# Ledger of designs, part 10: designed miniproteins, single chains, continued (3)

Each design is a single chain, and the fold is of that chain. pLDDT is the mean over its residues in the fold that is shown.

## One batch from the design tools (miniprotein)

Design m8338
Fold by ESMFold2-Fast:
Structure m8338 (fold): chain A 65 residues (1-65)
Amino acid sequence: SLREELEELLEELKELKEKYKDNPELTAQITRMIEGMEKVLEEGDEVLLRVAVHDGRRFIEELKK
C-alpha cells in the first residue's frame, strides 16, 4: 500500500539522517522531509500519500548521486 511504502521511505530517511549526522545542512533537509511525510501519514489522504511517496523517492535518489 502507499502507506506501507511511505513508512518504508521514512525508515530509509531516518537511516540516512544518522549516516549524514556530521552534515548539519543535509540532516536539516532530511528532518524536514521526515516531518512532512509523518504529517501526510497522519492525514491519510490517498492523493497526498501518493505525492509524498514520489517526493520521498526523488529526494533519496538525489542523495545517492
Scores: mean pLDDT 84

Design m8339
Fold by ESMFold2-Fast:
Structure m8339 (fold): chain A 55 residues (1-55)
Amino acid sequence: SLSKEQKIQEVADKVRSELERVRAENKDADPATQAALEQAVLDKGLKEVRKIMDE
């Protein structure tokens, strides 16, 4: 099993990859939409980290 620190690092790596994908897929979107989509990725990552910390 992974340590909490390793699980958190994996979430960080996933968030980085998801941000890159979202940015690439939404280059033609308006800035407000781009910001909202990036914020959603970050919010999801933060919730995953909080769940790991509660273990």
Scores: mean pLDDT 84

Design m8340
Fold by ESMFold2-Fast:
Structure m8340 (fold): chain A 72 residues (1-72)
Amino acid sequence: SMEELKELEEQLLKELEELEKIDLSELSEEERKQLLKTLEGAIKKAEELGLEKAAKALKEFKKKFEERIKKL
């Protein structure tokens, strides 16, 4: 339903806010790779569902996450 899609987008945005608080230095290399794969899958799914705000937020998070990993 349309209501369920809106709730999913809101929940996803909240989850991203929590993920931004994670210290990446505490994650193993394998955990970081798994998170990247999860983000890529989530971006595709959000785009397929037409969740434009979630898709944009996920792409921005992935970009910042990759930049932070590169600095480690």
Scores: mean pLDDT 77

Design m8341
Fold by ESMFold2-Fast:
Structure m8341 (fold): chain A 60 residues (1-60)
Amino acid sequence: PVELPLTPEEVEKALEALRIGAEIVALRRAGRLEEAERLAREHVEKYLELAKKVQKRLEE
């Protein structure tokens, strides 16, 4: 296997992003568009927090 330049926590968050994507699709298919949009927005916030952690690590 290829060694990734990511921590186990970062890999787990990447895998979670796939799950969130599937949930958003499921909500849209069920006609729950408001919830799908909210989940997508919350997911973006989680991604930004991950990016901030990576940035902080690079500054050390």
Scores: mean pLDDT 70

Design m8342
Fold by ESMFold2-Fast:
Structure m8342 (fold): chain A 64 residues (1-64)
Amino acid sequence: DLEELARKAAEGDPEAVAEATRLAYQALAQGDSETARRLAEAVREGMARSEEARRAAEKTDQEL
């Protein structure tokens, strides 16, 4: 569920942030800019809340 994933990512859950980052890139590749934006927003909020979430997002970006 994308809404649940976005909520957990915004709360700073590192696993949710990694998954949301991956799905945001996938949504962009498929032309779903709305979903990509919502997920990217949640990732940004999570990164601001937690150092572990920030590292998870950066690691996922490097692996994609």
Scores: mean pLDDT 82

Design m8343
Fold by ESMFold2-Fast:
Structure m8343 (fold): chain A 62 residues (1-62)
Amino acid sequence: MEEERKKLYEEDVETLKRIRELRAGSPEQQAEAEKLFDELGERSTRISRERHAAAVAAGLLG
């Protein structure tokens, strides 16, 4: 469980590095960076929502 969270953090760090590199490039690369940043934020929100839904389904929340 801890190792999985570390892996996700490392993937997010790599994605942020890529976004930074793309923002220093062409307008097309800057648009790609914005899309990746939005997708990263959406993924974080989705994981939070899925965790909440799983807790409700397990009878831990209602």
Scores: mean pLDDT 71

Design m8344
Fold by ESMFold2-Fast:
Structure m8344 (fold): chain A 110 residues (1-110)
Amino acid sequence: MEEAEKLLEQAIEALRNGDYDKAIELFDKAVELAKGVDPELQARALILKGIAYYKKGKYDEAVKAFEEAMKSPDPEIQARAYSLLADIYEKRGDKEKAEEYWKKAQEAMK
């Protein structure tokens, strides 16, 4: 768990510095180490990995990461994932799906 937390911290620094490829690599390592051991850390790493893909314009990979993160029962993780999916669908011009995901995000926060 300490190793996964350290990788997550390093990945967040890479993300903040705009090094999205390094961030994705480090988030992938954090996800693998957290798998079956720390579901909360795994879900957080998946959300941040999705954000890194989103910032690169890799929307399909971002969607996949957010869908995996939503397997978490944590309402905060679910709300964040839905909000990010809504933003992606809006950028894709799918206003109906964007509205559906924003509604789900709002419901998860209640």
Scores: mean pLDDT 85

Design m8345
Fold by ESMFold2-Fast:
Structure m8345 (fold): chain A 60 residues (1-60)
Amino acid sequence: AAAEVEEAFKDGEEIYKDKSPEDRLHLAKVALENAKENKNKYGIELAEKYLAKVEAELEK
């Protein structure tokens, strides 16, 4: 559900906030690839949110 995706996203941000934007971009891409391979809609949505956030950080 959307609420579960938001909660997991916030938890992931807290865990990964100490990593560089490049490391977080790599992790987000790996997570998205794995989720797509497994046809995991929840994982795809979560990974896409991380990817978008990290890409925005790299544009600074």
Scores: mean pLDDT 71

Design m8346
Fold by ESMFold2-Fast:
Structure m8346 (fold): chain A 69 residues (1-69)
Amino acid sequence: SAEEEALFREIAALDAQALAHVAAGDLAAARALVEQAEALAARLDPDSPLAREARATVEARRAALAALE
């Protein structure tokens, strides 16, 4: 749906911003952005391919950030 597509685009934008903050050494800002993306991903239908892709992206980023501390 258009709403799911909009959520996916926002999640992708938040992930890109989090990656930029990681590159800058701002892990606190990166974690906050990943938490925001995770909350948006939870609003997607768990059975949709778009939701699965969004959750995989968020989970990978969250795991990477957790490993850095």
Scores: mean pLDDT 84

Design m8348
Fold by ESMFold2-Fast:
Structure m8348 (fold): chain A 119 residues (1-119)
Amino acid sequence: SITLTESGGGTFAEGSSVTLTGKITGDVDSILAVSWWRQRPGKGEELLASITRSGKVSYADSAKGRFTISWDASKKTAYLHMSDLRAEDTAVYYFQAVVWSEKSHGPVIVEGEGVEVTV
């Protein structure tokens, strides 16, 4: 009943910029946090950036200075702006949301299917 729609993946040149988008739709009463994760070939999942409902923003050291997360509450859409792309940024990127739904009686973690980025 809750859907995460991701976009902005593709193949990019080194040094270029891209913005990934994650949109939340469906049976959502409140959005508690949003985050962007990635999984590079042969690596585990890495949390890149997050925003909480309280406005707390956090970045991984690998993302600091190059990546910016933003949240548009009116559109229920998060953005990950990635600048100065490098070969090591080649990964599947996952949008994740922590949402509240009356039906679940507690917070639920929902993750998108992932978008591929090749540099």
Scores: mean pLDDT 87

Design m8349
Fold by ESMFold2-Fast:
Structure m8349 (fold): chain A 71 residues (1-71)
Amino acid sequence: SAQELLKKAEELAQKAAEAYHQGDYDTAVKYLDKAAELARQAASLLSGEEKRQVEQAVERLEAEKAKIAAE
């Protein structure tokens, strides 16, 4: 379900934050990439405002990934 995909994406985003806090930027990028992928899959199952909110979250995850990858 979309809810299960979003929960898994959130867990991966938390793991990315932990890796970033530990200075493991490569691992943080990998977790953010997986989180964005799952959130994108969840968006495909949604419609209207919920879909737009999840798509915006995907854009934020991708932007965060790009910033960390530049380090």
Scores: mean pLDDT 84

Design m8350
Fold by ESMFold2-Fast:
Structure m8350 (fold): chain A 62 residues (1-62)
Amino acid sequence: MVGAKVKVVKDFTASKEDELSLKKGDIVTVEEVVNTTKVKVKSLKTGKSGLVDLSHLELVSS
């Protein structure tokens, strides 16, 4: 999944300094899989990186 583009399927609001707020419909790139529930992503819209829940993301092909 590292390097994959994924679509945000639910709004995610950052509650910690290392988390990234995302809106439904945003496209992000997976930079690192931290554990089974958390990934580090980079927003293509803002260029910012941070942690988000895997449950808020869906894989897009290509």
Scores: mean pLDDT 77

Design m8351
Fold by ESMFold2-Fast:
Structure m8351 (fold): chain A 72 residues (1-72)
Amino acid sequence: MKIEELKEKAAELAYEAGKAYAQGDYEKAKELAEKALELLEEIRRLGASDEEIKEALRKAIEAAKKGYEEAK
């Protein structure tokens, strides 16, 4: 499922962004976060419902928080 693969990839990128942010690498954190947001926009373009996008964003935020906490 292409949408599910994009959701997982966005969460992975968000996790890495959180880790980079915790390490003080703000430029890398921004780049990774921007890539995650691009994948969420692609999910919307593929016809995902508002609820699916909301859930994907929620997972990405939780992944970023986890990356931050694990790396600090």
Scores: mean pLDDT 83

Design m8352
Fold by ESMFold2-Fast:
Structure m8352 (fold): chain A 77 residues (1-77)
Amino acid sequence: MDEEELEREIEIAMVRMMISIAKLVLERGKADEETLKLAEKAVETAERLVEEYPDDEEAKELLEEAKKVLEEIREAL
């Protein structure tokens, strides 16, 4: 495993974590400006991953999920 592959795996894991936290907070009715910023960061990171790795279906799925969570948070605020 080279450094580039490891960095990609770490970024994917971080986006998954950010999405999971945002969903949990949204589900509990506690979405706030901090949750919005977390979801925005998840979208930005996923967009970069899709740009760098256009054939990575996991990155594309994460981007779609992050966008959905961001929209749900915006609607809740």
Scores: mean pLDDT 83

Design m8353
Fold by ESMFold2-Fast:
Structure m8353 (fold): chain A 70 residues (1-70)
Amino acid sequence: AQRERDLLYVEAEAGILGHKIYQETGDGKLALDATQRGIEAGRAKLDAGASLEEARAVMRAAIEAVRAEY
């Protein structure tokens, strides 16, 4: 239950950040790639038993890494 709720928060925040990227760049592929990479990173941390704060931090770092490539 808690892990499922934590994952939903990570997914929701990643979606918000991806939407912001789309609004700023007009690049839907970049926005989707960043969102998916963020969710993947956050989920992996939660699966490893990390806290929600840790998962969110890794999710945000993954999104910023994708942005830095473009």
Scores: mean pLDDT 86

Design m8354
Fold by ESMFold2-Fast:
Structure m8354 (fold): chain A 80 residues (1-80)
Amino acid sequence: MEKAEEYVKKGDEYRKKAEQALKSGNLDEAISYGREAATYYEKAAREYYKNGQFEKADELIKRATEVYEETLSKVVEKKK
């Protein structure tokens, strides 16, 4: 359980850093921090799934997807 909570905290920290980077106009940093945030939310969700806490896992998967769409989709579009 401690691992899942640690991953959520790291995800929240990176998401906050991504927001700060966006406000300062540093899009590359915002995308990098957004990617880290999404990764930690996904790791937390997997731990909650293993513990049978499906509702918390689903919420974290949604958060990871939102971060990917808002930060990483722009990188995918530009590289195609």
Scores: mean pLDDT 76

Design m8355
Fold by ESMFold2-Fast:
Structure m8355 (fold): chain A 58 residues (1-58)
Amino acid sequence: SMDEKLERHLKELAEEAIRTDDPVEFDFLMALIAMIMKELGKSPQEIQAELDAIRAAR
């Protein structure tokens, strides 16, 4: 389904965000992750928790 494809893309984008050394790429990836999560119907709280988890994993 589309949701399964988007969830897979989110995982890949999160892994890229954790690994990137480019702050411009990091900001872009974080914004893209937030946008996709919003399209999936995630709450603002869920989106913030995921973004915080990515920052903590760096």
Scores: mean pLDDT 84

Design m8356
Fold by ESMFold2-Fast:
Structure m8356 (fold): chain A 68 residues (1-68)
Amino acid sequence: SMEELRKIADELLEKYTKGLSEEDKARVRTYVDDLIRKGELLTEEQIEKAVKTIVEMVKAERERRAAA
């Protein structure tokens, strides 16, 4: 169910976003929630891969903004 997927996502987000600012944590959470809502993430493995990938993207974007 979507409720179960969101609970899995919340747990994985807490685990993988611990090193991020509150703003960047919120950005990762919003992106992941949008993908779940669109039906693009249907399994725990897909959610974990998406969280890891989005965390990497957010970190890269933060570094690019700091350099600009």
Scores: mean pLDDT 81

Design m8357
Fold by ESMFold2-Fast:
Structure m8357 (fold): chain A 56 residues (1-56)
Amino acid sequence: STRRQIERAAERARESLPEGAVVTPRELAEALGVSQRVASAAARRLEREGVIRVAP
């Protein structure tokens, strides 16, 4: 399911990226091997938690 993919992507990003990292959804999609849709949702979640910043 898309929700589970987003949760897993967010957890993997949280473990791999330094706190305060600035990423684009495309970079995150490439790094994690997930779709841009999943990466965008995961990135927004982590930005809400204050873990990373999302560049347009």
Scores: mean pLDDT 81

Design m8358
Fold by ESMFold2-Fast:
Structure m8358 (fold): chain A 57 residues (1-57)
Amino acid sequence: GPLSEQARRAIELAEEALKKGERAAALSGAHDAVVLAQQAGDEELVRRAKELIERAR
């Protein structure tokens, strides 16, 4: 649904920020992605977003 699509987009943007060395932006984006994925009830997207937080910290 739309929330899962928004969560995927947030993950993609956070991954792009991390590749550019923008750790603060990547962390912020990854946290937003966790919230969106939890609201969507998408356990796999929650896992991906949390993994991205760990990579960006």
Scores: mean pLDDT 86

Design m8359
Fold by ESMFold2-Fast:
Structure m8359 (fold): chain A 69 residues (1-69)
Amino acid sequence: MEETREAIRRTLERELEAARRLAEEDREVGERARRAAEEAAEGALRNLELLEEASEAAKEMGRRITERY
């Protein structure tokens, strides 16, 4: 379980870094990506029993938000 939580935190850190770089290029896209990553990570942590599935959904949401622009 703790290893899974660590994986989610690492994923969040990567997503936040990507969002920060996007914000440098396109501020609105970066802001949205950051919020989506944070919300998705928070949801995943709340659903410890379904962490892997929740993490996958979070990545998909972030990707779709980036695609909007």
Scores: mean pLDDT 71

Design m8360
Fold by ESMFold2-Fast:
Structure m8360 (fold): chain A 89 residues (1-89)
Amino acid sequence: ELTPEQKVLLAKLYYEEGLRYFEEGKYEKAIEYYDKAIELLESLPEEEQTPEVKKLLAEIYRKKGEAYLKLGKEEEAKEYFEKAEELLK
């Protein structure tokens, strides 16, 4: 079983792989890796949902929105930008 610190580290690694795919123009693959990162961070217990974790989640949701924009999916992109905004309130 992964510790909270290990989950955050692994989420960052998945996020970095997603960013690499985004740079290669592989937007659907980027979204797959962003989703893996999001799932790990959202699986953290409530006491580990720190402002730092929420900021990272917001960053990943924003990048997921950017990937959807690149795919021409403006409505889906808007939903993820709104999720990112909500995390930072």
Scores: mean pLDDT 89

Design m8361
Fold by ESMFold2-Fast:
Structure m8361 (fold): chain A 100 residues (1-100)
Amino acid sequence: MSLEELAREFVEHFLEAIDYLEKALNGIGKTAYEYAKKASEHRRKAMKLLDEIEKINPEFAEKLREILYELVQERFTNPSLSKEELLERALKRLDELIKE
């Protein structure tokens, strides 16, 4: 898998983790628990992919973390921002980073 493919999968799993976490926080009981579990699973997959990226290019991994932190903050500041829009913004920032 290329660095680009690893980074794209990382972004997708990370944003899925955030989406499921938001659903868990808005849920109650068993539903909230199931969403929290899915959030945890996607977070583990994302972290494993980030570890693989870091082994290939540590500087790229650090910049990728910064991009995701900015996007999470943007999502928190603008709750109308959809998961799809957030993913598109993340992938655009990722493409810019890869071109460097």
Scores: mean pLDDT 78

Design m8362
Fold by ESMFold2-Fast:
Structure m8362 (fold): chain A 74 residues (1-74)
Amino acid sequence: MEKAKEYYEKGVKARLAGDLETARKYYEKALELDPNYYRAWLNLGAVYLAMGDDEKAEEYFKKAREIRRKQGLE
């Protein structure tokens, strides 16, 4: 969890700086360590949406919703 959170936070900083490619890489690393990291799936979808990849964004948003449901949050 701690390492996944660290990569997620680096992704957030990159996204706030407008570096979508770096943000994507860090969110992907967070998900490699913790595939159940709901926020990383959600933000990865947002990054792809901002890059114009609507199909991939929708896929990742759907994955985030599945994870959230399994964790009893929805």
Scores: mean pLDDT 82

Design m8363
Fold by ESMFold2-Fast:
Structure m8363 (fold): chain A 119 residues (1-119)
Amino acid sequence: SITLTESGGGTFAEGGSVTLTDKISGNVKDIVVVSWWRQKPGEPKELVAEIDVFTGETTYGEKVKGRFTISYDKEKKTVTLTMKNLKKEDTAVYYSAAVGLTPEEAKVYWGEGTEVTVV
């Protein structure tokens, strides 16, 4: 019932900035965590940034700390990832994710991904 739709990907200059947006469809009341993940060619998927939607507490991957910022707007049902001081190593497919609670378990919802290329 929850769908994540990413936008904002493309080709960007090294040293530039970009904002990725995840639009959440469905009931956000059960969402406890929203996050961004990325997958580079030949590497496993890694956590980029995460926010606890009740506390606003953020967690960042070591490679992006100080450069990237995650934010969540519950009223707009959007998660944004602001990526500053882009490096060629930031080239990846970026995936949004949300953790929703069901009566029995936590369920993870994934977006289809948006590609970011740094040149």
Scores: mean pLDDT 88

Design m8364
Fold by ESMFold2-Fast:
Structure m8364 (fold): chain A 85 residues (1-85)
Amino acid sequence: DPALLLEAGQVLVTKNPDLASQVALIAKEVGGLPGSADAQTVADGLQLVADELGVTPADAIQGLGLGTSSSDPDLAAELIDLANK
């Protein structure tokens, strides 16, 4: 769902811009996409990760939320909530 990915990208840019930049680098380096850490570029990076792993975008977003739960619990809670809608 493109809307889910864009919402996750917006949450990442707002709550954890360093992690957003890292996800955006996946879109730039693997997907050949242009290079700002905006919400759309982060969304495109999350879609590329989901496609490469053979998982749904919701599963990729949930995985990222679970992975950040100890370092950024507010980000983790929002990503997990998005994945479960």
Scores: mean pLDDT 76

Design m8365
Fold by ESMFold2-Fast:
Structure m8365 (fold): chain A 102 residues (1-102)
Amino acid sequence: SEVEELLEKAIEKLKKALELAEKEGNAPLVELLEKALEYAEEALKAVREGDIEKAIEHLKKAIEYAEKALELAKKSGASEELIKLIEEAIELLKEALELLES
């Protein structure tokens, strides 16, 4: 489904962001990205199981943690590549949420 493809792409970008945050040594950012990734993966699982209400709940949490990660990344002077990966992940997560709520 289109929602599954968007979530899979968002998860890939969050995994890359997490790897880069670890390389840059930003432990608080790593923790926020780990939470965003965990909720995004749970949202994908819920979509695959047909539990749309649970998918929406997890996806909202994924967006919340990803947005907190973006704010911290900008404040802490993270690389432009890391900031872009988080921004792109947020866009994909928000598009998936819009489709699930339609």
Scores: mean pLDDT 91

Design m8366
Fold by ESMFold2-Fast:
Structure m8366 (fold): chain A 63 residues (1-63)
Amino acid sequence: EEEENLRKEADELLQKALEYIRKGDFVKANELLTKAYELYKKLGREKEARQRVLDAIREGMKS
């Protein structure tokens, strides 16, 4: 269904953002995180979207 496709796209964007965070490219990471966050919000999961994005940033910053 449409919601499932949006979820998959958001998850892929989060994974790419983590890769860019690890590479130190915060500009690219922020662009991808913003897109992922917007998709999660469209799914009606605003608080969860915020948590997932923050968790992804924290995970990507672990050296």
Scores: mean pLDDT 75

Design m8368
Fold by ESMFold2-Fast:
Structure m8368 (fold): chain A 70 residues (1-70)
Amino acid sequence: SLLDLALELAEKEAEKLGLKIVSREVREIGNTVIVTLTMEDGRVLEATAIRITVGGVEQVLLFVVPVPAP
């Protein structure tokens, strides 16, 4: 599922940083799932999975970005 893909990416990125995850938020709307992870040092990661159709073929766009501090 889109949720599983976004969760797996978010968890993998947190693991690469060697940081403990202190909170997880999940948002789902239409063809998009967003997982927001907050880590023990205050860093925030956002993993997004989007279902798209290209040339009549269903595909998933999956990416992770750091959320900048305010």
Scores: mean pLDDT 80

Design m8369
Fold by ESMFold2-Fast:
Formats: sequence, C-alpha cells, structure tokens
Structure m8369 (fold): chain A 89 residues (1-89)
Amino acid sequence: SSLQDAVNAIRRGADIVDSLGHTRSGQRLLDTLRSMGLTPPDNPTPFIVSLSRLPPDARDLIIQATRQAIQGRDDDASRLARQALRVAS
C-alpha cells in the first residue's frame, strides 16, 4: 500500500503539472524538470515512468515542488526542483 500511495502521489503530481502548465509556477517547474531530463508529456504515463526511475528522495522533492507550484509559490517550487536534481545525481 505504501508503494501504491507513492505511485498515486506521483501520478497526481504529473497530472497536475500537465493540467497547470499555463501557470508561471507550473512553467518554471516544467523547465526545471526538463533540465533533469524529465519531460511532462500530454500523456502523463511516460512522465510517471521517468519519475519512478529517480531515487525516492528526488521523487519526494519533485512531488513537493509540484505542490508548491500549484500554490503559486514559484521560488519554493524552483528551489525544491533544483534540490531534487542535486539528489538525483
């Protein structure tokens, strides 16, 4: 169930980023994700697969960045996404 909960959280994050790509926070998060080699597609499944290949700590940071982006917290979203990039390397 913990794995299913994590997958559901990642899926929600991917769907939300795709849906809110027109927001300034969302666009900045998308640009940061692209710099990590992650592309948010029109179909969220490839995005979810890409996220699932990241270390758990990096995935958690991307989920947190997505939540901040949804709330319009651009600076917090960008910092968390950059932290995920450092952890993933």
Scores: mean pLDDT 61

Design m8370
Fold by ESMFold2-Fast:
Structure m8370 (fold): chain A 83 residues (1-83)
Amino acid sequence: MLVGVVNHAIITGRVDDALKLAKLGVEAGSPDGYIAMGNLLYSQGKYEEAIEYYEKALELASGVDDYRVKLAKRNIETVKKEM
């Protein structure tokens, strides 16, 4: 799972690896890639940018993947609570 691999890279301080993997998912048009990029930005305190990526993940998953829609909405609410 791309999100899990990127989260592990963030936790272990491998920010460059996390960025490369998240960018690959974004370039592929994957909702998971946008969620992973949002997670990386959130870990860096870039809350507004994190929300933008989660909103794009929600847009891409909408009407196709209810689980990823729910996940993106939850992540947006989590970031808003930290702002």
Scores: mean pLDDT 80

Design m8372
Fold by ESMFold2-Fast:
Structure m8372 (fold): chain A 55 residues (1-55)
Amino acid sequence: GAARAEEAYKKGLEALEKGDFEKAERYGTLVVVEGQRELAEELGKKIKEALKKLE
């Protein structure tokens, strides 16, 4: 549901800020599963941008 998707999204952002890209991607998957595709796409975009800067 929306509440669980929001929690997963926040944890995904926290993982991304800590540089844990694998954990951030796992939380993105949970956001999709809970039906919040737009939030998952937003998190995925941030992960890709962060990875691109490190490469």
Scores: mean pLDDT 78

Design m8373
Fold by ESMFold2-Fast:
Order: sequence, then structure tokens, then C-alpha cells
Structure m8373 (fold): chain A 58 residues (1-58)
Amino acid sequence: PTVTSEAVKDGVEYRAILAPDEATAAATKARLQAEGWRVVREGRLPDGSVLLVAEKPL
């Protein structure tokens, strides 16, 4: 998976991550949750890629 953007606002860190497939997206969500991230948005693209948006309080 590729981190496509990062931002920090009001003590919260945000990341947008592009996963090439559902299996990679599932593994990425599990890792993010283990690291204290909350996945707040999940979008599927026509090519089968999955875009994940995660947040973490600082």
C-alpha cells in the first residue's frame, strides 16, 4: 500500500492510503488498528484498488 497524502490538524493526524486490492486493504486496516489508527473512510475504485482514510489523535 502507498500513502498518498498526510495531514495534521487540531491534534489529529490523517493519512490517505491506496491499497492495490482487498487483501492488501484488509492487512493495512489490521496494521493501522494495531498502531492506534482509526479507519474513518473506505472507498473502492473501478480498478479494484481501495482507498483508506485513517486518523490518529496526537
Scores: mean pLDDT 80

Design m8374
Fold by ESMFold2-Fast:
Structure m8374 (fold): chain A 97 residues (1-97)
Amino acid sequence: SLKEEAEKYKKLAEEYKKKGDNLAAGQYYYAAGELYYKAGDYEKAAEYYEKSIEYGKSDDALVAASSKNLAEAYKKLGDEEKAKEYEEKAKEAAEKA
């Protein structure tokens, strides 16, 4: 299932985080977020996109993609203020990428 695949990417992200590979952790958190979003689990999607931004902060393209998708997740959750915040962060990161 999509959720089982998301859990595999989450575990992979945690392993790379433990190794100090923050960029790889951010990339795998992004993959987990995408799979939770496709599964309709917008709360977990938001959680893992936020972790992708936190750990992937050295990669402006990843921060832009994660922030854009996080804004969409917050729209699904009805949090319009958070959605606008992350739309702006996505634009700022995309300009640096």
Scores: mean pLDDT 90

